# Designs tried in a protein design run: designed miniproteins, single chains, continued (2). Part 29

Each design is a single chain, and the fold is of that chain. pLDDT is the mean over its residues in the fold that is shown.

## One batch from the design tools (miniprotein)

Design m4976
Fold by ESMFold2-Fast:
Structure m4976 (fold): chain A 68 residues (1-68)
Amino acid sequence: SAVEELIREYAEKNGLPEEVVEKALAGYKVLSEGAKDLDPLLEFSLSEAVEWYLTNGSGKLKVTIKLE
């Protein structure tokens, strides 16, 4: 998915280990599946927000993925 590619790209650019990437992907999957069970629009909004943040967050912002 686009989010998975962005997470891997962000980690590579910032020198993060593969273990961190795997944990981030697992966390996002749990969060997105939980959101989907509540409302498909919520899951879509979550994926769009994460994609925007990873694309525009650069090195200045901390990426925090949370369950709503």
Scores: mean pLDDT 63

Design m4977
Fold by ESMFold2-Fast:
Structure m4977 (fold): chain A 87 residues (1-87)
Amino acid sequence: DERVKAAEATKEKVIEELKKAGASEEAIATVEALMEAMINAAKAGDVEGIEKHAERAIEAARELVDEETARKVEALLEEGVEKIKAL
């Protein structure tokens, strides 16, 4: 499923940016869990769920990492959600 692949690719990019920024293991695990929920929504064909879990991942990044890294995560998730919605 192209939507699931796009969601998984988005997760990989987000986790890579968090690791590059030196985010804590707890911060990475929190965002990863929210992105797994987004992937599960993609598997179920739940577009509203994809958007909601992406929003929650962005909010978690804002709370747990620096402002510059949080902005990069937000941009990656916004791009990823738009790509998934286009499929």
Scores: mean pLDDT 85

Design m4978
Fold by ESMFold2-Fast:
Structure m4978 (fold): chain A 101 residues (1-101)
Amino acid sequence: MVEGVAVGYTSRGRVAAELEVDGKKITIEPPESMREGDQVLVYVADSEEAYERMKAALEAAGIPIVGEFKTKDGKYILVASLSGNEEAAKEVMEQLKKKLE
């Protein structure tokens, strides 16, 4: 499965992301460092090709990739700051690692 979800703090409030990784349903909550207008992408790819394609697209767009890791079931995860708040993106990455590892 290829899935991209966003954790955000919009004008309508804080938005959690829900995704399924390694057969587990996980919720990623907006971290305390997240400010209104901030958005963090969590991208999950079942193949190295999809992972490399997304990574190249994010790098070409100048979007900072904060975290990259492979799960126990061999899925590839990218965490990127769409708004430039890398601290919030790092906290999202740590939340993901804690729930998956």
Scores: mean pLDDT 79

Design m4979
Fold by ESMFold2-Fast:
Structure m4979 (fold): chain A 62 residues (1-62)
Amino acid sequence: GPLPDLEALLPTIKENLIRIAKEWGLPQEIIDDIEKATSVEELMKAIKKLGNAIIDKQEAEK
């Protein structure tokens, strides 16, 4: 079939990102930013913030 539209995948991507954030024990602020994303651009910003938070947590656990 055709590749899925990214906008059509937004709810699924958001659910998966929230699950990842919770599994990593990230602050509620990160989860809130993901939940507030209503566009692909906003979601990409939330993904970058999530990635940075994971990296920061890994560095703190050294």
Scores: mean pLDDT 77

Design m4980
Fold by ESMFold2-Fast:
Structure m4980 (fold): chain A 76 residues (1-76)
Amino acid sequence: SAARAANDAAVEALRNSIRATIEREGLDEEAQRLLEEALARFEAALRANPDLSSEEKGALAVRVFAPVMKEIAARE
């Protein structure tokens, strides 16, 4: 479906963005692990709920990534 294709594209774009950030910022293995685990949880949730609205997807991303980003930022 178009919604599933859009979700897959969004996950891939986010994966590429995370990889670029890891390389640019020189993030350590622990930060990389936390970001990859968060991405896997986000991807799984989108696959389980392919018809989520853009608002619901945004809320899901905040719930999954905000704690991880705060943890990484606190280590600087």
Scores: mean pLDDT 80

Design m4981
Fold by ESMFold2-Fast:
Structure m4981 (fold): chain A 98 residues (1-98)
Amino acid sequence: MEEVRKAIEEAAREIGRRMREALGEEGERVTKEVFELAKKAQEDPENAIEYIGEMEDYVFRALGRGAAADPSREALAEAAVRHAAELSKKVIELIKKA
């Protein structure tokens, strides 16, 4: 479904943007993995919710490590985690309705 595919891509782009803001260079690596998982979700609709869940877990762990390494980024990391969770929830609801 094209609407779900677009929602996944838009969510991945927004999550990637926030990862770069919160984590800098490490955010580029996280962004690459986010796009790879988003692509898998688009290519395998039956397992799309699982891939979105893996993406959310990967983002949460990366932001946790980043905040531990640089406490000055803690507020940005917490905001990025919250936004990633909201975007993941929105995408999962769209997949369930499809």
Scores: mean pLDDT 76

Design m4982
Fold by ESMFold2-Fast:
Structure m4982 (fold): chain A 75 residues (1-75)
Amino acid sequence: AEEFKEILEREVGKVTKVKSIELKEDEDGKKYFLVTTEKGTFRVQVPQGSREEAEAFARMVAAVEKVSTKKSNTA
């Protein structure tokens, strides 16, 4: 999970200002990262898989944040 935190911070940091990334557990005991950016806070489930899958997922999260930022600015 620690390596995914670093990957997530790197990828999301390319598209927005990251304030914090915290490893949490939900009510089902599933681990997730609580990512706080200048645009808000969102949850990212820790992917079970290879490093490549983790990087791809982090890029997807970054892309969603980029789109969310554009929507917020357009709305």
Scores: mean pLDDT 68

Design m4983
Fold by ESMFold2-Fast:
Structure m4983 (fold): chain A 85 residues (1-85)
Amino acid sequence: SEVERKIEEEARRIGAEMARRQLEEAKSSLSEEEREKAAELFGEEVLRVLRGEKPRYPIPENEEFRRAIEEARERGERIREEALA
């Protein structure tokens, strides 16, 4: 479904955006390429948690991660509601 794909894309985007911001703020010694890989990984983990699946990798459980999950959930619900209207 186009709706499900759109919801998944938004979840990945929100997670990746959160991870990029946190890596920048943490003054990480990671290369730009490594930061981008980490961001993509966090995006996938946000999607997994949103679907009720177990994360593949340990994720730091903090307020910002929880907020990213909540934002992805809210956007997914809005996308679904609009598709049904």
Scores: mean pLDDT 75

Design m4984
Fold by ESMFold2-Fast:
Structure m4984 (fold): chain A 101 residues (1-101)
Amino acid sequence: SMEDLAIALIQSLLINLVIDGKLTKDSTPEEVVQAIKDAIEELYSDEQKRNEWLELLDELIKKHPSLPDAMRQATIAILEGRENGDIKGGLEKAIEILKSL
């Protein structure tokens, strides 16, 4: 579904943002959403494609109001996995959190 594709993009962007140090355990749900939006804007030079993905993200958040909090929880799971030397466990937990919507 389009939702599955959007969640897959969110998962990919979230992992990269955490690896790049752009998100921390202190990041709010709103800051996590904004970081993903900023990453989408950087990813697409075509304005129409950017707007399509940003609209899809906003629609997904409207349908699942818990998504910003889930993205924050996924961020924490990735960071804790890195801190504990269990990168795989952190990533698996983050994916499970995002799929639980």
Scores: mean pLDDT 84

Design m4985
Fold by ESMFold2-Fast:
Structure m4985 (fold): chain A 84 residues (1-84)
Amino acid sequence: MEELRKEADKLYDEGVKAYINGQYEKAAELFKRAAELYEKAGDLYHASVAYQMAADAYEKLGREDEAKKWWEKAQEFTEKVNKL
């Protein structure tokens, strides 16, 4: 579990770096991969955050349908965290 979370953290960090450098497609892919690993690790909070970042990256690319999809997935995970 901790190993998956550390890999997810590394991917998330690289995603942030790509996002800052304007590499939004790369950032979206890195954030999605990080979110999937957080989800597998049971870290629903960080999975939600990473899906939100993927949605924002798609919004920067003008891919509104993809952005909406990942925003909705992030909200679903936020709801699951609140329900426990």
Scores: mean pLDDT 83

Design m4986
Fold by ESMFold2-Fast:
Structure m4986 (fold): chain A 89 residues (1-89)
Amino acid sequence: SEKEKVVLELEITTAMVAIAAYVAGDMELLELANEVGELAREAYEAGVDLEVLKEALKLVEEALKAVAAGDFEAAREKLREAKELLEKA
């Protein structure tokens, strides 16, 4: 199932952001990453559209890129966008 693959990629990518946040001591980013990962699983189990899950994955991937660039503020903003998207679904 493509949806299952996307949600697993979401969970892995949010876990990567969470690890980076923990190492950096950014507790807000850590909390956001954990929240987005949990919401992605809940959205998948609720039967949310594949396109919503793909958009959330794109936002989380952008957050990971921001973390890699040292831009933790941009990473938090991208995760807030992903959280809002998944909560509306």
Scores: mean pLDDT 90

Design m4987
Fold by ESMFold2-Fast:
Structure m4987 (fold): chain A 80 residues (1-80)
Amino acid sequence: SEADEAIRRLREEGDWEREVRLGTLEAQLAILEYLEKKIEEKLEKTTDPEEKKKLEEDLKKLRELRERVERELEELLAEL
């Protein structure tokens, strides 16, 4: 399981703070991906041009946030 693998790495590497940060960033990415899919589903069903524009703006904001979280994760993974 993911929990067992995380515990194993904590015991081997001793960097508890790093593993907690990794898990937090991975959880944030999962939440953002879920929200993006929900907005995409609404966008496919929406016929109102005003609502479509708002959903597209929301989707853009979520994608920008996801790119920032992905960058933070990449930087953390690049740590020695």
Scores: mean pLDDT 81

Design m4988
Fold by ESMFold2-Fast:
Structure m4988 (fold): chain A 94 residues (1-94)
Amino acid sequence: MYRVTVTVTGSPEVAESAARGALQGGIDAAKKNGAEAFGVITVDPETGKATVELLVRGTKEQALAAADGAYRGAIQMAKDAGGEVTVEVRIEEV
């Protein structure tokens, strides 16, 4: 099992949208690659920081696909929201 942690930082509204994009993108990418993922979003509305933690039940390659999907989802939703975010992705075996 792998944990994918995505941290997005920006304006509060854009960061929340980016975090939702990361969650959706990560889950969708995991499913497309034959794995299941579930996750939670933690948003700090005052700092514009949001954290997405995804648990991926699968191989390292499936976790990497989920991480890539999460990153792309975050960037896409930030862009759609008309704002700028910084995205950091970390993968750990758990």
Scores: mean pLDDT 84

Design m4989
Fold by ESMFold2-Fast:
Structure m4989 (fold): chain A 70 residues (1-70)
Amino acid sequence: MASKEAEEQIKEALEKEKKWAKENFPKDLAEETIKKLEEVYKDYKDGKLSGLEAGEKFLEIIEEALEKLR
């Protein structure tokens, strides 16, 4: 797969998760979650994480935030 396609998918996932957090979480939890998601994306862009690793970390961050909401 082309690297540009992988980058586009990771960016789309980031933006969807950020929007979801803003719409569904309390302000403080949304801000914390968004910050963690953006840090993962930055590590991906800096070459510290693969696309797969970034995706796995996005899921982990969202799952942890959902557990705090319950």
Scores: mean pLDDT 79

Design m4990
Fold by ESMFold2-Fast:
Structure m4990 (fold): chain A 113 residues (1-113)
Amino acid sequence: MELSESLRRRLEELLERLEELRGDKATNSGLAGIIASGDEKKIAEAEKKILELETEAGSLLLAAAVLKEPTELLNRVIEELGKALKAVKDRDPDAAYEALSKAVDAVKELLGL
């Protein structure tokens, strides 16, 4: 079943935000670098960003359910974002990068990428 145009656009926006937050592990430009820095202000801002992404993913899940579109991959995005938030609290940069990478992969699969 093809995703509706409105869901596709919102998933593309979600993908961009997830990729930005994931960043590059080698350069520590994303969430893993923020955790590794020990900067509590940046860590708190990153936690807020993850909660905003969870809210958007939940909104997309509800929209997909109403439109009778597939929900399994959106549930995976929400699960992986929860793991990323736990990794931030645990100060585990590797777990945070892995969780965000899996969320990115799930959104790419939804988009047929």
Scores: mean pLDDT 82

Design m4991
Fold by ESMFold2-Fast:
Structure m4991 (fold): chain A 95 residues (1-95)
Amino acid sequence: MVEANDLNNKASDLAGQSITYLQNGDVESGIKYANDALSLVQKARRLSKDFPSGYTFSDGAEGMLKKGIEYLKNGDVEQAIRYLRGAIEGANLAG
């Protein structure tokens, strides 16, 4: 489904922006962009329900975004960046 691929690509871009904000010490913007990326990946998964392959890669990206956000809430920015990078790779494979 083309729309799901577009959403996964946008989520990848937002996760990348989140990492940039976190590297610059802007944790608030980093969390905002990570949550925006998560919302797009979740929407892409719902749209991909009839296409199991696209759903599988989006599922991995969603899990990594959730873990990244959890690490940010716990103050572990380094681990958060690792998981956000994994989410970008997962979203790109789904796109």
Scores: mean pLDDT 75

Design m4992
Fold by ESMFold2-Fast:
Structure m4992 (fold): chain A 84 residues (1-84)
Amino acid sequence: STVDALTSLPLEVAVPLALRALREGGEVARDAAEALIRKFEEDPSALALLRERGGVPLLEELTSDEDPAVAEAARRILEMIAAA
């Protein structure tokens, strides 16, 4: 599954790929969002890595995405970053 595949990748590879998948929309984007959220719940330090790698500006852009599932996922991840 997409969730399993993305969760198995190193963060430095998984984060850019998952963010790209989120932009594509549909089921793959929803699976990518779920994988990222699970990964960050397991290791909150990963949120700091995403922030340091400039993931925040991309997630902010995605909150305005035409796909509501993608926009919601981006907002959830940003909330997790703000709480960390």
Scores: mean pLDDT 73

Design m4993
Fold by ESMFold2-Fast:
Structure m4993 (fold): chain A 75 residues (1-75)
Amino acid sequence: SMAARRERIRRALLEMLSLMSKQQQLAAVDSLAAQSTLPEEEKEKRVAEMRAAIEAGDRERLAELLAEEILENEA
C-alpha cells in the first residue's frame, strides 16, 4: 500500500537524518529545492516548512515532509 511505502521511506529518512548535522540537513534541503520542478511559490513554501522542522530539531516532521516530497516526485 502507499501508506506502507510512505512509512518505510519515513523510517529510512529518520535514521539517515539522525546521522546528519543541522548544516548537512539544510544543504540537503537546498539541493532538493534546486532539483524541484514545482512552481517557485510552492517550492518556497515547502522549503520553509522543511527549514522550520530543521530549526526546531524535529527530525520526525522533517522525515514526514521529505517522504511526501519523494512520493510526489515519483508520481
Scores: mean pLDDT 81

Design m4994
Fold by ESMFold2-Fast:
Structure m4994 (fold): chain A 71 residues (1-71)
Amino acid sequence: SQRQQAIGQANDNIQTSDRIYDNNRQSQPRFDQLYQQDPDAGDRARQTAQDDIDIGDNYRNQGINQITQVR
């Protein structure tokens, strides 16, 4: 039971990080366009994107650690 819960949490964390990275990747052309139209708004969008990557890294590290603990 506890092992299955840990595996589930690890999978959820990895899936969350993958979704964050995918969303960031898909948003890059929009960030570039926004920067050309409004540099301040573009800088804020890029800062938010970096914060999202940092969050994604945390989820990925949690998931990897959880899987390592279960294996």
Scores: mean pLDDT 81

Design m4995
Fold by ESMFold2-Fast:
Structure m4995 (fold): chain A 80 residues (1-80)
Amino acid sequence: MFEKKKEELKKLIEEIKKEIENGTMTQEKFNEFVKRAEELLREMYRLVVESGDPEKFEEFRKLYKELSDVILEAKKQLDS
């Protein structure tokens, strides 16, 4: 389950990056990406806590940071 959610999150990050690169990000798309991200992060955090695995916690932390960075970049482009 964790690996599937990890791959879903990585795909989401790449989708956001593509919209940014193509200049096709809209406020509506941004809101949907944020909603999808929040749902995936909540599910992954639950799985990490339930596992008690420090490796999974560290991996979650790194993915959270990467997602946060691309969301911030998308917001910056929309606010420009």
Scores: mean pLDDT 84

Design m4996
Fold by ESMFold2-Fast:
Structure m4996 (fold): chain A 55 residues (1-55)
Amino acid sequence: AAAEAAAGQHTEDLIKNKVDEILKRIDEAAERSDPETRENLELGKEFVKKMAEKL
């Protein structure tokens, strides 16, 4: 089925928007987490950034 998205939709833009949203959620969670959880979230964030860079 054809998906017609609003102006500015592009595959790269979609990926970038989703990655940005994920990173924002991770930052927000890390801000509210204990030091141990924050450290793990920062590692996850770095991993997500590296994966996104490969795309």
Scores: mean pLDDT 72

Design m4997
Fold by ESMFold2-Fast:
Structure m4997 (fold): chain A 93 residues (1-93)
Amino acid sequence: SAMEKERIERAEELIRRAAKEEDNEKAIELAAEAARLLEDLITEEQRRLAEEALKEYLENNELSEEEKELILEALLGVATVLDLRKERAKAAE
């Protein structure tokens, strides 16, 4: 529980930094790192949302398999942090 809370806080900080990052590649890497910290907390719903977002992105961008994997990880990081934030807000009510 305590270690899980620390990992969530670190992931939230990575997503905040990614949102402020002007270098798109660095922003993607920061968000992907958040997903790696939270891998055991990623649900099937967040994975589906990330895959849908990636499909929309691919309509206008041609990417390598490695680039697709990195962007998918970044999208998973964002989706998972946002979901955990919503759960925390509900618990505070």
Scores: mean pLDDT 81

Design m4998
Fold by ESMFold2-Fast:
Structure m4998 (fold): chain A 65 residues (1-65)
Amino acid sequence: SVSREVGRALLAMGIALEYGISVERFEGDTVYVKVPSEDEELRKKAEEFKAAAEERGIKVVIIEE
């Protein structure tokens, strides 16, 4: 439902904020995160965010520039 989708989006934003990750966009239950290909530390943080979010049932796609 829309209300559950909004709840998951808010949770994903909270987790992303904790890891210092910027969310590019939301599509349904999927979160898209953009990471510069040259930033290895940010990529590592994005992978940690993905693991944490996926444990909560949120799908994450990491896009490298």
Scores: mean pLDDT 77

Design m4999
Fold by ESMFold2-Fast:
Structure m4999 (fold): chain A 83 residues (1-83)
Amino acid sequence: SMEELKEKAEKVFEKYFGTAEKLAKMRGKPLTPAVKAYLDKQFAQVLELIERGVAPEDIPSKLVEQRIADSRAEAQARLEALG
């Protein structure tokens, strides 16, 4: 069910990103809207990977691959904007 998929995604997400309370404590301040938006985006990516049948143990490598791709696309867009 979608509830089971969401619970599975929450466990994987908490393993790599921690809980919101733990993150706020480590930062010494509340989570900003920008940080919350970033975490929400990361959770959505974890959920999508689980729905696609990616094994929980493979999710970190898939997230790193996506982050590298996003970074390269952003760098390319910035170079094109300097024209």
Scores: mean pLDDT 74

Design m5000
Fold by ESMFold2-Fast:
Structure m5000 (fold): chain A 112 residues (1-112)
Amino acid sequence: AMAERARRALEHWRKAVELLKKEGYPEDLIKRVEEFASPAEMLRFAAEALEKGLVSDETALHIARAALYAAGYPDSYIKELEEALKKGKDEFVETLRKMAEDIEARQAPAPP
C-alpha cells in the first residue's frame, strides 16, 4: 500500500515536471518545489500557478495527485478533486486550497 502510493506520487510528479517544462516553467523553481515543498504547499502552488495562467489544468491536476499520494490521502480526495475540475477552474482552485488547509489542520492538534 505505502510503496504503491509512493510510486504513484512519483509517477504523477514526473508527468507534472514534463508538462511544466513544456509550458516554460523555470527548472530551478520546479526543483525547489520538488526538494522543499510540503504536500499542502504543492497544492497551494498548483492553485496559484493555475489562477495566474502559468500552467494548464492537466499540469495542476498531476501536481495535486502527486501531493495527495505522497501525503497518503485516500482515493476519495483525488476523485473529489477530479470532480471539482469537471465543474470548472474556479471550483478546482477552491478545492485545492481547501485540501491544503485540511492537510495542515490534520498535522496540528487543532479544533475543526
Scores: mean pLDDT 79

Design m5001
Fold by ESMFold2-Fast:
Structure m5001 (fold): chain A 80 residues (1-80)
Amino acid sequence: AEKLSVDELLAKIDELIKQILSQEKPSKAQIEELIELLRQYASLRPDLKAYLERIIEELEEALAKEDYEKIKQILEELLE
């Protein structure tokens, strides 16, 4: 129901990634929110869709394993 612009999604994604990386123990809810924002961004960027879908899959796998160290590694690579 909500339509965010590409720039608004990017700004919120960047903010959440920085918040997650600054925390010693990020919450599952923060990671789930980030995954939803990445899914929305992928739907708006067909040129990046394959790349973003792969990142989403890696984040979902790491979250299912409660591997927060792996989640942080993925997010650090995404900021490059």
Scores: mean pLDDT 80

Design m5002
Fold by ESMFold2-Fast:
Structure m5002 (fold): chain A 84 residues (1-84)
Amino acid sequence: DSLIRQGQQLEQQGQQEKQQQNYRQATQLYMQSSRLYVQGKDYDSALASLDNAKASAKEDKDDGMVIMIDAMKRDVEAQRAAAA
């Protein structure tokens, strides 16, 4: 699946940015990865990517982004439940 592969690639880039302490860029890459996983209907990988985005947003001390990511996680959880 091309979408899942693209999601994995962005997740790897997010991990590299996090390693460089570029937490804002890491957060954005993890959020983009999650979006691709949702499009590919891999809700578990999408939620894991959002957990990584939340961790990076916390390191960036961006409380507003953490709140937005928690809302995105709830939306993905609802989509996963509807797909079951």
Scores: mean pLDDT 89

Design m5003
Fold by ESMFold2-Fast:
Structure m5003 (fold): chain A 73 residues (1-73)
Amino acid sequence: MTPEQLVEKLENVLEDARKKNLSPDQVEALQAQLLREANDHASTITDPQQQLLLLFRTLALGGEFYLLIRQKR
């Protein structure tokens, strides 16, 4: 899987969570799981530039999950 495909998958999950109106606890659990999976995947990438880009993009998505959780208390 390319870093771009993984980021797109994570963005789709975030969008689905917004549409489903999940509870803050559910969104937080989902965020923690996805960030862990993304970090594990990044560690398998041998190209440092691609690994760094994936980490930055997944951190940005983590921020969006965090904002969604905060908005819902």
Scores: mean pLDDT 72

Design m5004
Fold by ESMFold2-Fast:
Structure m5004 (fold): chain A 51 residues (1-51)
Amino acid sequence: PTPAQLANQAARDAAIADVQANIPDAAVRQTQIQKITDFYNKMIANDTQVV
């Protein structure tokens, strides 16, 4: 993986862990995790573009 991919994977995982630890509302928690996952997965996919 590129340094950018690793940074975005780490940021995604940290954000998900933070949401899981700090948001007691299950519906809000799931919505936030979904948004975080979608956002960072798009960034990670873009980071693989080399040509």
Scores: mean pLDDT 74

Design m5005
Fold by ESMFold2-Fast:
Structure m5005 (fold): chain A 55 residues (1-55)
Amino acid sequence: SPAEAARAAVEARYLAEMKRLFDRYAQSTDPAERQAIVDERAALDARMRGELAAL
């Protein structure tokens, strides 16, 4: 359905960004940078859930 396709597209976009953050976290040795990435991932997850709820 168009709604299922829209949901899949949103999820795919956010999963790609989450993977990018995961890769940066794995390569970081700075605790402050790692904490900033954790906070950014939490904000990204909340934004994704909001967009999905609006569909």
Scores: mean pLDDT 86

Design m5006
Fold by ESMFold2-Fast:
Structure m5006 (fold): chain A 66 residues (1-66)
Amino acid sequence: AEPSPEERKLLLEAGKIFLDYQNGEITKEEAIKRLKELYEKSSPRAREMILNIAKAFGIDIEEIEK
């Protein structure tokens, strides 16, 4: 199933945050802060996707869910 336009925008924003963090453009703390803001705005499906990507990038999902 295809994500909604709003869900797709949130996932693209999450992807950009992960890339900025991976490239050293933002701190881990800033990345977690931005991801938490997106997570709070996201559907349950988008939240699961964000957490799965966070795990792939080595970010502790507990810090996002907190």
Scores: mean pLDDT 75

Design m5007
Fold by ESMFold2-Fast:
Structure m5007 (fold): chain A 105 residues (1-105)
Amino acid sequence: KIKEKIEKLIDELRKLLDRLQEVLENTPASPEARKYLELAQKHLDEAIESLKKGDYEKAVEHLIRAARALANAAFLLGDTPLAQEASKIVREARKILEELKKEKE
């Protein structure tokens, strides 16, 4: 159940990252926006790897960092709707992290 929730959020974030990369095909990215996109990709890759290892808490922590970085990149590029969607993933991932910490206690 928790694994499926994490997988769904990873899929949603991957789709948002792909959409923002498509925006960059038509608009030059600032160095700051590019740095946030690189950070989002790095943390998304780390979230996927942690999930494969069964480390759900670490997977969700990296997913939160990835989604925050993507929201910042989207905001800098003027894509407010995408920034809002990424922020929603942050909120949903935080709820999963709270559930995981409760189970660990």
Scores: mean pLDDT 83

Design m5008
Fold by ESMFold2-Fast:
Structure m5008 (fold): chain A 85 residues (1-85)
Amino acid sequence: LSEEVKRSEGFNLLQRTISLYNLVKKLRDQGLLTPEEKKLLEEAEKKLQYLHDNPDLPGIEQLKLLSEIYRLTLEAVKLTEKKLS
C-alpha cells in the first residue's frame, strides 16, 4: 500500500509537472511571461535537461529533481494565473 501510494504520487507529480511546464512554455513563446517568470522556467528547463541526460540516476534523485522542476514551474505560473483571473 505505501509503495503503491508513493508510485501513484510520483506519477501524479510527473503529470502535473509536464502540464505546468507545457503551459508556462507556451506563455513564454507568446511573450506573456515577466522576466522573473522566464528565469524560473529557465532554471526548471536546466533541471529537466539534466534529468534527461542522466537516465541512470537513482529513483530518489529523479524524484528530487521532478519536485524541484514542479516547484519552479508552479512559481512561474502563479503570477500569470493571478493576472488572468
Scores: mean pLDDT 73

Design m5009
Fold by ESMFold2-Fast:
Structure m5009 (fold): chain A 92 residues (1-92)
Amino acid sequence: MKELRYAQLEVIRELRKKAKENNGTLTKEEFLEIVRSVLDKLVEEGKITREQAEEIFAEVEKLLDKSNKETLTFEEARQIIVEAVKNVEKKR
């Protein structure tokens, strides 16, 4: 859905900013914090629903746990977001 692709782009934008500050990497905690913050902001702005935000966050947590990594490169974090959004879209 178009709204979920917008959410994907906004999360990737904030992840890219944080990764640049940290020599191209993010911790698991930083990654989850950014995802939650961006999704919460988009719900407040009426761009996605709370249900969509929670579905994306749950998929991100699931994929992140599967990766078994404490630190992610920007590209790894980007791939997790893309796959999470794709998985949420498939359920719709």
Scores: mean pLDDT 83

Design m5010
Fold by ESMFold2-Fast:
Structure m5010 (fold): chain A 69 residues (1-69)
Amino acid sequence: MKELMEKAYRLGEELGRRAVAEGKTIQEVMDEIKKIAEKLKEKYGENTARIAYLAMVEGVGRAIREANR
């Protein structure tokens, strides 16, 4: 659980930083995260996918917030 949550948060941060660097909108990166969460749901189940989704969202939000300062 903890290891998956940490990986999801770091993945969210990485996706957020890439989105800023590539000029992607917040909506585009959120769509990417949703697709990743759907794959996780198929492999690990709904509760695990939901937790990973929230961790990725937090990571993206932090990366974008830091880039906009």
Scores: mean pLDDT 80

